# Ledger of designs, part 15: designed miniproteins, single chains, continued (2)

Each design is a single chain, and the fold is of that chain. pLDDT is the mean over its residues in the fold that is shown.

## One batch from the design tools (miniprotein)

Design m4524
Fold by ESMFold2-Fast:
Structure m4524 (fold): chain A 57 residues (1-57)
Amino acid sequence: MDELVRRWTEALVSAGVDPETAERIAREAADALFVRGEPEVTVGRRVTEAMRDLGVA
């Protein structure tokens, strides 16, 4: 889980997201995927929407 959160955080930072916000989004996505069992497509869409709201996607 931590490794995936780290990789997603790095990807979001590379896309222009603030590091603290990127880590929060990555942790929420990991929680949704692994704890709540949400589909990857749904989680990916939610991440994209969050990035759009931040003006980076």
Scores: mean pLDDT 72

Design m4525
Fold by ESMFold2-Fast:
Structure m4525 (fold): chain A 66 residues (1-66)
Amino acid sequence: MADEEIEEIQRLTEAIKKALEEEGYGSDVTLAAFIAAMAHAGREVSLEELVADAKRIQERLDKIFG
């Protein structure tokens, strides 16, 4: 059910937020990259793949902005 998916997403979001804070990624740029990765990946992606996609997006942003 959607409720189980929402609970999973909430747990993933909290784990991601904690990981981002630990890495110092509280910036709008990194948060935007992570949100973009989640939106691009859709709803059927593991946390590991989301983190990998977010890192790739962050690398692209870093390349563009230096």
Scores: mean pLDDT 61

Design m4526
Fold by ESMFold2-Fast:
Structure m4526 (fold): chain A 100 residues (1-100)
Amino acid sequence: SSREEAIKNLKLLLENIEETYKEKPNDIAALEMELGAAATSLAIQSIIARKEGDEELAEILRETADKVNDILNELRAGKITPEEALERFKKVVEEAIKKL
């Protein structure tokens, strides 16, 4: 189902960001790139869900993408650490999965 695919993608995005942080915990640019890629992936999935008539899934994915962009913007502004960005991203993913 589209919801099962969304959950699978959310888990993969979390694994990618966790791996990037573990390998390069001080590489803010690498984490910014992964957060940006995650937000873009979620935004694209939201558009696809809307075109397929699943407005509820589209809204959950859009809100999730917006929250990831907020994390990215705060990390870029130096308002949060890479570790805090990872923890916030994990919570955003867990909340999205619970809504699916």
Scores: mean pLDDT 90

Design m4527
Fold by ESMFold2-Fast:
Structure m4527 (fold): chain A 99 residues (1-99)
Amino acid sequence: SEQLFKELKDLMRKVQRLEGEIAVLKLEAEHPDDVEAWQQLAAELRKRRESYESFLKKLEEDYKNGKITEEQLQKMIDELKNRVTELEKELAELWARLG
């Protein structure tokens, strides 16, 4: 359904945001002055965004062509919800260590 695909996209964006925030906080805590490490992280986050956008486009095409089921979409959503919960916990633990 369109609603399931919207939920999937929203969750994937949330995962990308949380993973990026965690990576930035870890680098700031460990190597704040390492310009090369910051440049490498920026390049990695760009590659992740491009891969994510390509994956979503392919997934949307597969869904429209009947190559992916509602059940498969729901499983992906459930996995992403679990991933969001894990990432939110990691982010909270990082903030607790920094405060």
Scores: mean pLDDT 83

Design m4528
Fold by ESMFold2-Fast:
Structure m4528 (fold): chain A 119 residues (1-119)
Amino acid sequence: SIEEKIEEYEEEIKKDPNNAEAWLKLGEAYLEAGKYDEAIEYYKKAIELKPTAEAYANLALAYLEQGKLDKALEYAKKAAELDPKNPKTALAFIRLSRRYESLGNEEKAEEARELARKS
């Protein structure tokens, strides 16, 4: 279960608080649980320890779920700078383009679509 995964990753972090991968996985578990504030906190901790395209893309997806689209776009761009071929970066841009389009922001929707094509 998600709860079992959270307990496992929290225990791993207690043993090694510098394990960036454990913080990333904890963030993913909280994102899956719909706990976006906690997911963002844990992704930021993972990035402080080891900045990766995966961590930035996951941070972007968490901000997107909160409706913080400009923050999501900012961090998706950081993910693309580190690894333009990361599948989660492409996913973030695709979801951002659809979300901006649904809000009537055609300019930002087109920007995100172009960035998704480059990923």
Scores: mean pLDDT 90

Design m4529
Fold by ESMFold2-Fast:
Formats: C-alpha cells, sequence, structure tokens
Structure m4529 (fold): chain A 73 residues (1-73)
C-alpha cells in the first residue's frame, strides 16, 4: 500500500511536469515525502530525476529510475 501510493504520486508528478505545471509537481513530491517519512535528500533526488527526464524527453526512463529508488525504501 505505502509503496504503491508513493509510485502513484511520482507518476502524477511526471504528468504535471510534462504539462508544464512544475510548481504543482514539486509540491506533490515534497508533500508525499513528508507523509511517508522519506528522507529529504531522497525526495530531492527523485524530483531532479523526474524534472530532467521531462526536460530531455525521457519521462519513461526517469520514472523507471525513480521507481528503483522508491523500491529500496
Amino acid sequence: MKLSNIKNAVEMAMSLLLAGRDEEAEKLIKQTGKIYNIPESVVEEIYKILKEGARNGRPEEALQEAHKIIEKL
């Protein structure tokens, strides 16, 4: 349950980034990190991966990398 909710939030954040809604994506990821007690450094790493993936046209690759990080939590 916990892991699935975090993965869903990451996928939603990517959709927001692809729509140019960067402020909402950042807020969602940071709030998810607080709710599930994810270390701030990990939250920042995930957001950076998603942002760079969206910017470089590699959203699927970025989501796979973010999911690998989440699965180690």
Scores: mean pLDDT 84

Design m4530
Fold by ESMFold2-Fast:
Structure m4530 (fold): chain A 49 residues (1-49)
Amino acid sequence: MEEQIKKLIDEGETDKNTLLRKLAPPSVTDSHEKVEKLIDKLLEERKKK
């Protein structure tokens, strides 16, 4: 999951809602929350790099 998020961010996809929609559809609550936190972390790391 982390590698997939990093790849999308590197390709220019920095919108959290778009990343979340592509990687964790709302049908799976537990995975959705974990992926959301991971996206937030990776976007913040990208921004502060």
Scores: mean pLDDT 72

Design m4531
Fold by ESMFold2-Fast:
Structure m4531 (fold): chain A 86 residues (1-86)
Amino acid sequence: LLEEAERLDREAVEAGRRALEAIAAGDAERAREEAERVRRLGKEAGRLYAEQLIREGAPEEEAERVRREAEAHAEGLARKLEELAA
């Protein structure tokens, strides 16, 4: 779980970088595709981090908070990238 979450998180960061490159190049379509990858990968990474926390004995409330924070962060970043692409 943790290794998979870390891999997805790295892929989300790389997608964000590609989105910014697409924005700089004026490629709105590519920028939106990469922003959507940020959203999906970041949300999935957060879900796996939360599952790992539960396996390590963390309270469900704390794991759910981590999942929601990761989801909100990914959504916020993706939305900002989509706005910059417009």
Scores: mean pLDDT 86

Design m4532
Fold by ESMFold2-Fast:
Formats: structure tokens, sequence, C-alpha cells
Structure m4532 (fold): chain A 57 residues (1-57)
């Protein structure tokens, strides 16, 4: 997966364009993206099996 594909999924799931990704890691079942949501530092977890998105501040 590319950074652009991951960013698109996160923006679509959260319903906002105010998302930046600084770094990410792709596992078999999950993607972890470190970046910013509304200018605040966040860790975003995307579950590739369930489609769930979780945000950690």
Amino acid sequence: MTKEEILKIIKEKLGTDDVEIDSYAVGKNKVYAFGKLNGKPVLIEVDLKTGEVKVYF
C-alpha cells in the first residue's frame, strides 16, 4: 500500500480532509499511521479485516 492509499482510506472513514501522515507501518492485518488530525498529533489504526479505524491522541 502507498501513503496516498492509506491517507485516502483514513479521510474517507473519518469524513475529513484535515489529516496528515508523517509515517506509517503496514502489517498483515493492520496499518498504523502516525500523523496529525486537525493539527493534533495522533496515531491512527486501520484494521484491514474489519475496516475499523481507531484514533489515539
Scores: mean pLDDT 79

Design m4533
Fold by ESMFold2-Fast:
Structure m4533 (fold): chain A 73 residues (1-73)
Amino acid sequence: MLRELAELVRETRAAIAQLTDEAKRAEYTSRLNELAAKAVEALQNGDFEKAREYLEKLRELGAEVRALVAAEA
């Protein structure tokens, strides 16, 4: 889970960096940081069900950002 979390965060940050709109970059960076923090907290508490839920939300966020980047191209 920690390795998957780290990869999802890195991939999503890279996608956010490709967005041309500064306000959108700030918004998605904030959302990414909140979801990553919640996932880490769930893992630290041994709540693997919540950790899995936040990993899925991170995957959804990454897909959303990648779709926005593709739409800008």
Scores: mean pLDDT 83

Design m4534
Fold by ESMFold2-Fast:
Structure m4534 (fold): chain A 109 residues (1-109)
Amino acid sequence: SKEEQLRLLREAAAKLSGLLSLAQAGIKNPGFSNERLAEAAEEAARALRRATEAIPDAEKLRDQARELEKQARVIRESRKLTPENAKALAETAKKALEIVGEEINRLRA
């Protein structure tokens, strides 16, 4: 349903907003937990995956979920969080938020 699609997209937006805040903290603090950041990215990717299952044409959302999953793996396997990895994750989260926002606006129109 349209209501369920909007609920899932808003849930994804909330997880992506949380991820963006954590990634920005990671850029400023090299001692930031790579495990915590990877977990946040994995949660945001799962929320996007759930939204893609409910939305018929969700290619852009699927692409963002795959990118977040890839970046989460890199961060999880890293001995220490790098500012470059945190910055890349922040940029991906921001782009994913824009795509989710566009989809919410499309469904509300």
Scores: mean pLDDT 86

Design m4536
Fold by ESMFold2-Fast:
Structure m4536 (fold): chain A 84 residues (1-84)
Amino acid sequence: SAEELLEEARKALEEGKYEEALELLERALELARQEPDPEKRRRLLERCLELAREVLKAAEGNKEVLLKAIGLILRCIGELLELE
């Protein structure tokens, strides 16, 4: 589930595995986009955005990770803007 992927991403982030965390967050975002409940979708997207911002903060010296985190943040914001 998206919630399980978000929890795995949080654990990867805590372990300093930023690329793994971003891969898990991208998968969680794809599942969140498919969530039929708008309230649950919003909550999943907000959590994905929160974790992507934590990756951005933690990985400040890694250009590839920074660019991927920024891209994911923008995608989460775009999806949230499509919700009521």
Scores: mean pLDDT 84

Design m4537
Fold by ESMFold2-Fast:
Structure m4537 (fold): chain A 69 residues (1-69)
Amino acid sequence: GSSVIKANLIRELTELLRSKGVSEEDIEKVVRLIEEGASEEEIRKFLEELGLSEEDINGVLSGLRAVKA
């Protein structure tokens, strides 16, 4: 179901953010934005504030679009 796909995306995103040195507190904020259905623009801005590259941000947003389709 869509819940399984979303859970897998959240897990992969969490692992990516940890590998980039993002704090657990900031990872929780990203997960919350995704769970609350925040806009792609809002998620993008937050990821930019965390210091992710444009390539990594685009990868995350592509994953989010796949979950919503």
Scores: mean pLDDT 77

Design m4538
Fold by ESMFold2-Fast:
Structure m4538 (fold): chain A 92 residues (1-92)
Amino acid sequence: MLSLEELKEIARKRAEEFAKKNGLEILKELKVTQLDARAVKLVFETSKGYIVVVVSQDANGRIVVQSWLAESVDWKRGTWKTKGPPDTSVEL
């Protein structure tokens, strides 16, 4: 089983890959949130808006990565206005 720190590292790597696919550059890691014992959320500032990545381990031990583009952030509430459904790296 992967540790929480290993899930964070997967999120960082996948965020970089997702940014490249969308023609964006990651400028800064803004926030890390533990969602569950086996799930983490990371938010990155990019050259144009933000990227939100959630990494979780499913019931079969497989890693599910969901990535979103976000147009804006509410710094007071810690929320991001994401666009559309997530880009999912695992077939579900």
Scores: mean pLDDT 75

Design m4539
Fold by ESMFold2-Fast:
Structure m4539 (fold): chain A 62 residues (1-62)
Amino acid sequence: KKIEEAKKEFEDYLKDLLASLPELTPEQRERVRKTSLDEALEIVEKYTSYGKNIVKAIEFFK
């Protein structure tokens, strides 16, 4: 249970970081915060010029 809680906190931190990217609109930021991590990464990849590099770095850090 503690390990699952730590994973969830880590995913929430990643989503907050992704939602803070300046190239995203406020609506895209809210979508990133409220969706799954996988969908959040897809939104960032699609709507930011550097999103693919950021996403790969985050996924590798997992």
Scores: mean pLDDT 73

Design m4540
Fold by ESMFold2-Fast:
Structure m4540 (fold): chain A 56 residues (1-56)
Amino acid sequence: MAALIAEIEALVRRAEELDAQLRAETDPARRAALAAELARVLDEILRLQAELAAAE
């Protein structure tokens, strides 16, 4: 589905932005928050990719 592909692409962009922020961040507490957010976004991407792969 085009909509599902677009959603995955948007999440990939968000993950890239979070990864860049995490690499630039020096405060440990903010790094932990960014890492948690990135992990959540990556988990969502994996879930949606699995759904896309299951589609006929």
Scores: mean pLDDT 83

Design m4541
Fold by ESMFold2-Fast:
Structure m4541 (fold): chain A 68 residues (1-68)
Amino acid sequence: SAEELFEEALKLFKEARKEKDPQKRLQLVEEANRKLEEAARLLAEETGEPEESQYTRLMLKLVQELKS
């Protein structure tokens, strides 16, 4: 589900913040972004709203969660 993909992306971004190896950090960020893109696609299919709009909303939610 889109919610599960978002939670997986959030977990990967939190892991990236703790990662000291630049190459491993980049891989975690890239994997997290792929999950956000897939979540946005699923939400677009469910809501009828554009995928880009859903991606933007998920990015804003992610930033808020990472601030806490």
Scores: mean pLDDT 83

Design m4542
Fold by ESMFold2-Fast:
Structure m4542 (fold): chain A 80 residues (1-80)
Amino acid sequence: MEEEVEKAEEEFAKALSDAYTLRMLTRNPEARRILDEAISKALELDEKARQATPEERVKLYKEAIKLLNEGIEKAREVMK
């Protein structure tokens, strides 16, 4: 349980960092909008995770990681 929570938090932090990095580098307004929405939703899930049980916390971080990765992929597509 603790190892799963720590891994999920580390993966979440990395995905969030990757999204912010892409957001800083892009000049495409649609890509910025997509990344801003993904980051905002991920931060809402992070807030819920901090108040949740360890089991629900892992589920919420997995959802947040998925949203961040999908946002990054979508943003990269519109930047081409």
Scores: mean pLDDT 86

Design m4543
Fold by ESMFold2-Fast:
Structure m4543 (fold): chain A 80 residues (1-80)
Amino acid sequence: MEKTIGNGKLIIEEDKAIGEADSLDSATKMLQEILDYFGVKDLKVVEASEDKVVLEGENVRITVTYDKEKNKYIIEAEKL
């Protein structure tokens, strides 16, 4: 499944999702779509740094990274 959210693109497949957002609002919307798709209700922050946050919920890991060269947020989700 491919979906456009704001000026960004989100691709969701059976065991993974990849999103590229040009704003924090678009990144937040993509994160919500990923959570809804994988049925995640409990998220824990596993790692947080200036440019990267790693979240885990049930059997899914979600990484949000700010790419300074592209000025975009990269969101990756995978089943554990």
Scores: mean pLDDT 78

Design m4544
Fold by ESMFold2-Fast:
Structure m4544 (fold): chain A 70 residues (1-70)
Amino acid sequence: SEAAQEQQLRANAFEMVRREMRERGWSEEEIEEVLEIIEAQAQGESPENKAKLEEIEKELKKKHEEKQAE
């Protein structure tokens, strides 16, 4: 079914993102935060959500770098 295919594709995509982010040294909390925003975008896609996601990703990268330096 279409719903089952979409669910599986989403699960695979999320696992790939989680794995790649973990490889980059992101914390589990930060990874889940990013995935939650991506999920929200999938439920209600909008240009505002896209811009917000990109901005949050930049902020999380900054925080990560600052934590590593601290």
Scores: mean pLDDT 68

Design m4545
Fold by ESMFold2-Fast:
Structure m4545 (fold): chain A 61 residues (1-61)
Amino acid sequence: SRTVVSTSVVDGVKDQKDADELADRAARAAGQAPSVESATATATYLGGGKAEITLTAVVKP
C-alpha cells in the first residue's frame, strides 16, 4: 500500500469548525474511491477566511 498526502489552502472558511467540516467532507469523498483503503483529513484555520486542509489517503496496492 502507498500513503498519499495532499495539502491545499481554501478560501471562504468562517472558522475552525467550518474548516473541520470541509476536511471531513474531503476525507469522506476520498474514502469512497475504489482504490482507497482509508482516508483522513485535518484542517487548520489560518484566519482571514482561509484554512489549510491536509488529506492523507492510504491507497490499495
Scores: mean pLDDT 84

Design m4546
Fold by ESMFold2-Fast:
Structure m4546 (fold): chain A 105 residues (1-105)
Amino acid sequence: PELTLTPEQRALFERLVEALRPAAEAERENPGEARPEVAEILREIAEELEATDPALAEKLREEAERIERGEISFLEAAGAIERVLLEQYTTLTPEQQAALDRRLA
């Protein structure tokens, strides 16, 4: 069971959230028009992550491609990416929480 973010994982998570903020703002102003810009941002982040987290990098490229094809909105893609990050880096499952409780008992 994984319990906490390392300082480096926390910095990565915060950096990714900040990197996606302009895309969310662009969607609010012009729904659908920001798709190429969002896809480009996701690919740039994926390139940075390729060496450290290839699975997350692949997920980012998949979402970028789906946005460009118009299969999903970029807000949906951003939400899915945020959920993956929270699940991997900040979220404890019930099993992980129970395991932590047992270690402290």
Scores: mean pLDDT 63

Design m4547
Fold by ESMFold2-Fast:
Structure m4547 (fold): chain A 55 residues (1-55)
Amino acid sequence: SPFSGLEQLAIYLVRRDGYSYAEVGEILGISPATVRRWVRRAERLGLSLEDVVPA
């Protein structure tokens, strides 16, 4: 995967579990802006958010 494990987990929590950026930021100890940047990075790479979900 082109994403770090933490990026993949953050994208998974937003996409599959339905957490907001703020909620994921609290869970992972990172800013909501960082979570948003990671989600947008996945979109810019032409990958669906589903493509970063753990098997």
Scores: mean pLDDT 72

Design m4548
Fold by ESMFold2-Fast:
Structure m4548 (fold): chain A 68 residues (1-68)
Amino acid sequence: MKSFEERVREIAREKGLSDEQIDLLVRVLTQLLKQGHITEEEALEFVERVPAGASELEINRLLQEWLD
């Protein structure tokens, strides 16, 4: 069974994100899950909506829009 982290990393790699951007997503989404702010399904849907080749600034903007 794939872990949540492995699923996030797999989708993000398919989007062509850098290792640094993937690590950022894993860190932020894992913290939000631990705090009970999101579900695993919501987190995975968010990663799937990240545009291919998105910059770190674009990812941070999308996270801000999604959480507010």
Scores: mean pLDDT 81

Design m4549
Fold by ESMFold2-Fast:
Structure m4549 (fold): chain A 55 residues (1-55)
Amino acid sequence: LTPRQRAEVALALTTMHLYISGVPEEEIAAVRAELEAAIAAGDLAAAEALIARAL
């Protein structure tokens, strides 16, 4: 997997974890938006930091 593909998989897994943990959907949507923006910009370090913060 490319680093971008790894980040996209991590985004999906992080989102699933937050849903299972009972985090409000509004907060999950905000985290997803930030992660999608970081991945789209190619800032994979920012994406990794956001995932670590969310978990």
Scores: mean pLDDT 76

Design m4550
Fold by ESMFold2-Fast:
Structure m4550 (fold): chain A 88 residues (1-88)
Amino acid sequence: GPLSPEEIKALLEKSKAFGRELYDEFFGGPIELYDEALRRGLTVEEVAKLAKERGLKKNQILMAVTLLGVDRREFEEAKKVVEEIKKE
């Protein structure tokens, strides 16, 4: 038979929790660092350094730097930092 409204709600909450776990594993650190950078007025170079010091993975650092560079329209500064990270 069809699921009850309560069972449907429980499945939706499980699906959201699974999505949040994947988000936190792959993107949570970069998104949080991007938000902090906007709040603290950090440069793209300072964000890259802070991300490395906090032990973020290469792809996570690239994401944070790219998001900040796009948001601030600091494309050339972000490109230089991205190229340096890719060489490491």
Scores: mean pLDDT 74

Design m4551
Fold by ESMFold2-Fast:
Structure m4551 (fold): chain A 90 residues (1-90)
Amino acid sequence: SEEDIEEGLLFLRAMKAAGNGDRETVKRLVEEAKERGLDPSVVDTGVMAAARFFERAGDLEGARKAYEILVEVSTDPEAVEEAKKRLEKL
């Protein structure tokens, strides 16, 4: 659907912003999702994808920044808890 395409693009935009450590862009994307009636959890998923990519690549600084963004901007307690647990293991 058009909504699924829009959510997919939002995911990719969130992943790129988190990959750049761009916390303010991630915050704007959460608000954009809410304003457009899209699922804001796709932003959380994009940020988590960037963090996991950095972690697997051995870029612990990039991973830490992305997980910190997720903890700050996510409204999902489960996503925040997962990010905190991963930060503890870095």
Scores: mean pLDDT 86

Design m4552
Fold by ESMFold2-Fast:
Parts: sequence; structure tokens; C-alpha cells
Structure m4552 (fold): chain A 77 residues (1-77)
Amino acid sequence: MIEERERELEERERRLAERARSLPEEAARAVLEAAAEAAERRREEAEAAKSREELLEIAEEILEEVERKLRELEAEL
């Protein structure tokens, strides 16, 4: 169900933002830069998206990349 996936995405984004705020300034900046780069790479795909489901899938992929970056940074701290 798409509404459930959107709710899960929102909860993941909230948790990610909370974690990022707890990081040292340099690490938090790297997470924000990774998010901006992931969104930039997916911009054309998002503009071409035909459905709410396609937009959600793109958003989920962006979030997954940012979460991966956050985990890498946390492992180095």
C-alpha cells in the first residue's frame, strides 16, 4: 500500500535527520552533501516519473543512499 510506504519513508527521514543532528559538524555536512548529490542525480528521473509510486521509489532510493553514507561516517567515528 503506497500510503504505508510513504509513512515508512517519512519515519525514516525523521530518524535520519535526528541522527545527522547528533553527528559532529563535519560528518553532518557530509550527510547533507550526499543527500543533495543523490537528489541531483535523480532529478531527471523524478521529473519523468509518471506516478506517485514511481516518485516514491525514487525518494526511497535517495534515502537509501543517504542512510548508507550515514552508516559509513558513523563507523569511522
Scores: mean pLDDT 80

Design m4553
Fold by ESMFold2-Fast:
Structure m4553 (fold): chain A 55 residues (1-55)
Amino acid sequence: SLEELVEELRKLAEEYKKRIDEAKRQGNTQQIDEIRKEMAERVEELQRKARELAA
């Protein structure tokens, strides 16, 4: 359901925020960029699923 996708997106956002915050503490800019790219790909996947449910 759409509600399940919203919950998955919320959990994903919390997970990636923690990973980015940790990478920031370590000063690893490359790791931050890699995590952000991975997050963007996962968000795009969930957006595609949401569009399919809306169709």
Scores: mean pLDDT 80

Design m4554
Fold by ESMFold2-Fast:
Structure m4554 (fold): chain A 58 residues (1-58)
Amino acid sequence: MEDEKLIETGKRVLSLAGVDDEKAVEIIRETAKELGISQEEAARRAAELLKKEHEEKL
């Protein structure tokens, strides 16, 4: 599912944040291409889904 892919991408990006920003950007860009959306859209949707998943665990 698109949402599962975005959540996976978001988690990978977070693990690389502050360590390898170039690779983090590459991953989000690749996911955006795969889903047919913009890089900015993919990043926003991934962040929203991660926030919702965290909220559901509370």
Scores: mean pLDDT 74

Design m4555
Fold by ESMFold2-Fast:
Structure m4555 (fold): chain A 90 residues (1-90)
Amino acid sequence: MEEAIEEILEEIKKANEAVEAGDLKAAIEHLEKAAEKAKELEEVAPEAAKAIIENLEKAKEALEAGDLSKAAAYTTAAQLELVALRIELE
């Protein structure tokens, strides 16, 4: 579980780095990988997993629309949910 959370956080970090580099396609691909891995959390923390996935999907939609500020807000929300979940497990 910890390992899945760290992998999701790493994918979000790579998405943010891609946005800073101006590579929105790579950023979207990393957010899609993060959302796919977040599905693994549904078995243990279904409500947290849903919130994380919804925020990652909204961040992707914002990037597709070119709204970088909205995308950053949604990725931050997903990161906060992941950090909170990690704290609850330790």
Scores: mean pLDDT 85

Design m4556
Fold by ESMFold2-Fast:
Structure m4556 (fold): chain A 89 residues (1-89)
Amino acid sequence: MKEYEREMLGLEILALLHRAGRPLSQREIAEALGVSQSAVSEAVRLLEERGWVERTADGRYALTPAGRALADTLFPKAEPLEPPVIPRR
């Protein structure tokens, strides 16, 4: 089932981009997920159509603001840099 496979891979790509916090190439995504670059291309097309992923000028894929909001909801992630905010010592 091509659509189901593409949707499943699309969710994995969203999770990966969300955790990476940076644009990734098609090759980097394929290697990280253990899939072919062609499969990544097909899944990313679905994400681009949804407006969740975009291509950067250097040919990588990045989350759009809408894609980041969705991924943050589906895949909670701790911020690596947080300012100290303790009212009590």
Scores: mean pLDDT 73

Design m4557
Fold by ESMFold2-Fast:
Structure m4557 (fold): chain A 91 residues (1-91)
Amino acid sequence: SRRQLIIQALQLIATQDDATIRAAATAIGITTGLDPDVIYQMIRNGDLDAVADLLMQQDPQVVADGFRRAARIIGDNAIGAQIRALADQIA
């Protein structure tokens, strides 16, 4: 499901260092119009279901674009590639 793809992408982001999580949360927040600080705190606290619920209210294309931006921040590595692949399955 779309919600499961979102949770998988968020789990991958949560494996990164704090600065990278903050930058990825900022990219998702700006793209979706959601508060980046709220997204960052939820990811850091492991409240991935709460972030997924917020993102499920958004246009799937906008959500996918947010994750593509996050993937670019994480970089040209296995985690970034997996997030991009999940984004492509979302929209």
Scores: mean pLDDT 89

Design m4558
Fold by ESMFold2-Fast:
Structure m4558 (fold): chain A 66 residues (1-66)
Amino acid sequence: SEIDELAEWLVKNYGLSREKAYKIAKGILEGKSLEEIAEEAFGVKDPVSLRVAIKELEKIKEEIEK
């Protein structure tokens, strides 16, 4: 599936666990907000950790959409 292919790419290129990579891949392909993906994939809720996670997700999304 597209989710599994994207998750495997994230594991290889970003060193993410398969669980986190799958959550990110699914969230991006389903069009979820980066904040929602950050909360679900990284388990973070505080403003500082969310900002850091969102910036990393923005980089990932930009690379995928090239």
Scores: mean pLDDT 82

Design m4559
Fold by ESMFold2-Fast:
Structure m4559 (fold): chain A 64 residues (1-64)
Amino acid sequence: AEKHLIEGEIYFEEGKYEEAIEHYEKAAKIEPSAYIYEKLAEVYEKMGKEEKAEEYRKKAEELK
């Protein structure tokens, strides 16, 4: 989980949103958290995929 979370953050900072999503999704499969879902929502929002961003924001709220 930690490795994929860190890799996702690095790719996100580099603007490599597709790679960031892959690593955040892997982290979420190992250990789901509101933080990871919020990061996925942020990445999708940066890509202009608002519907997917809303989906992950709802998942994050369910874990709070």
Scores: mean pLDDT 81

Design m4560
Fold by ESMFold2-Fast:
Structure m4560 (fold): chain A 64 residues (1-64)
Amino acid sequence: SEVERLEAHKKILEESTEAFITMLEYLGKKAGEEEKAKELIEKLEKKTKEEIEELEKKIEEARK
C-alpha cells in the first residue's frame, strides 16, 4: 500500500538522521570542530523536519 511505503520511508529517514547526527557529534568532538559539527547538525535537523512534514502530507493524501 502507498501509506505503508510512505510510513516506511518516514521511519528510515528518522532513524538514518539520528544515526548520522550521532556520527557527526562523534567526528566533530574527535576533530576538535564541535561548533562546525553543531551547525551541520542544526542544518540536517531542519532539512529532515521539512522532509518529514512533506511525507506526513503525502500519507494523509494517500489515506483519502
Scores: mean pLDDT 85

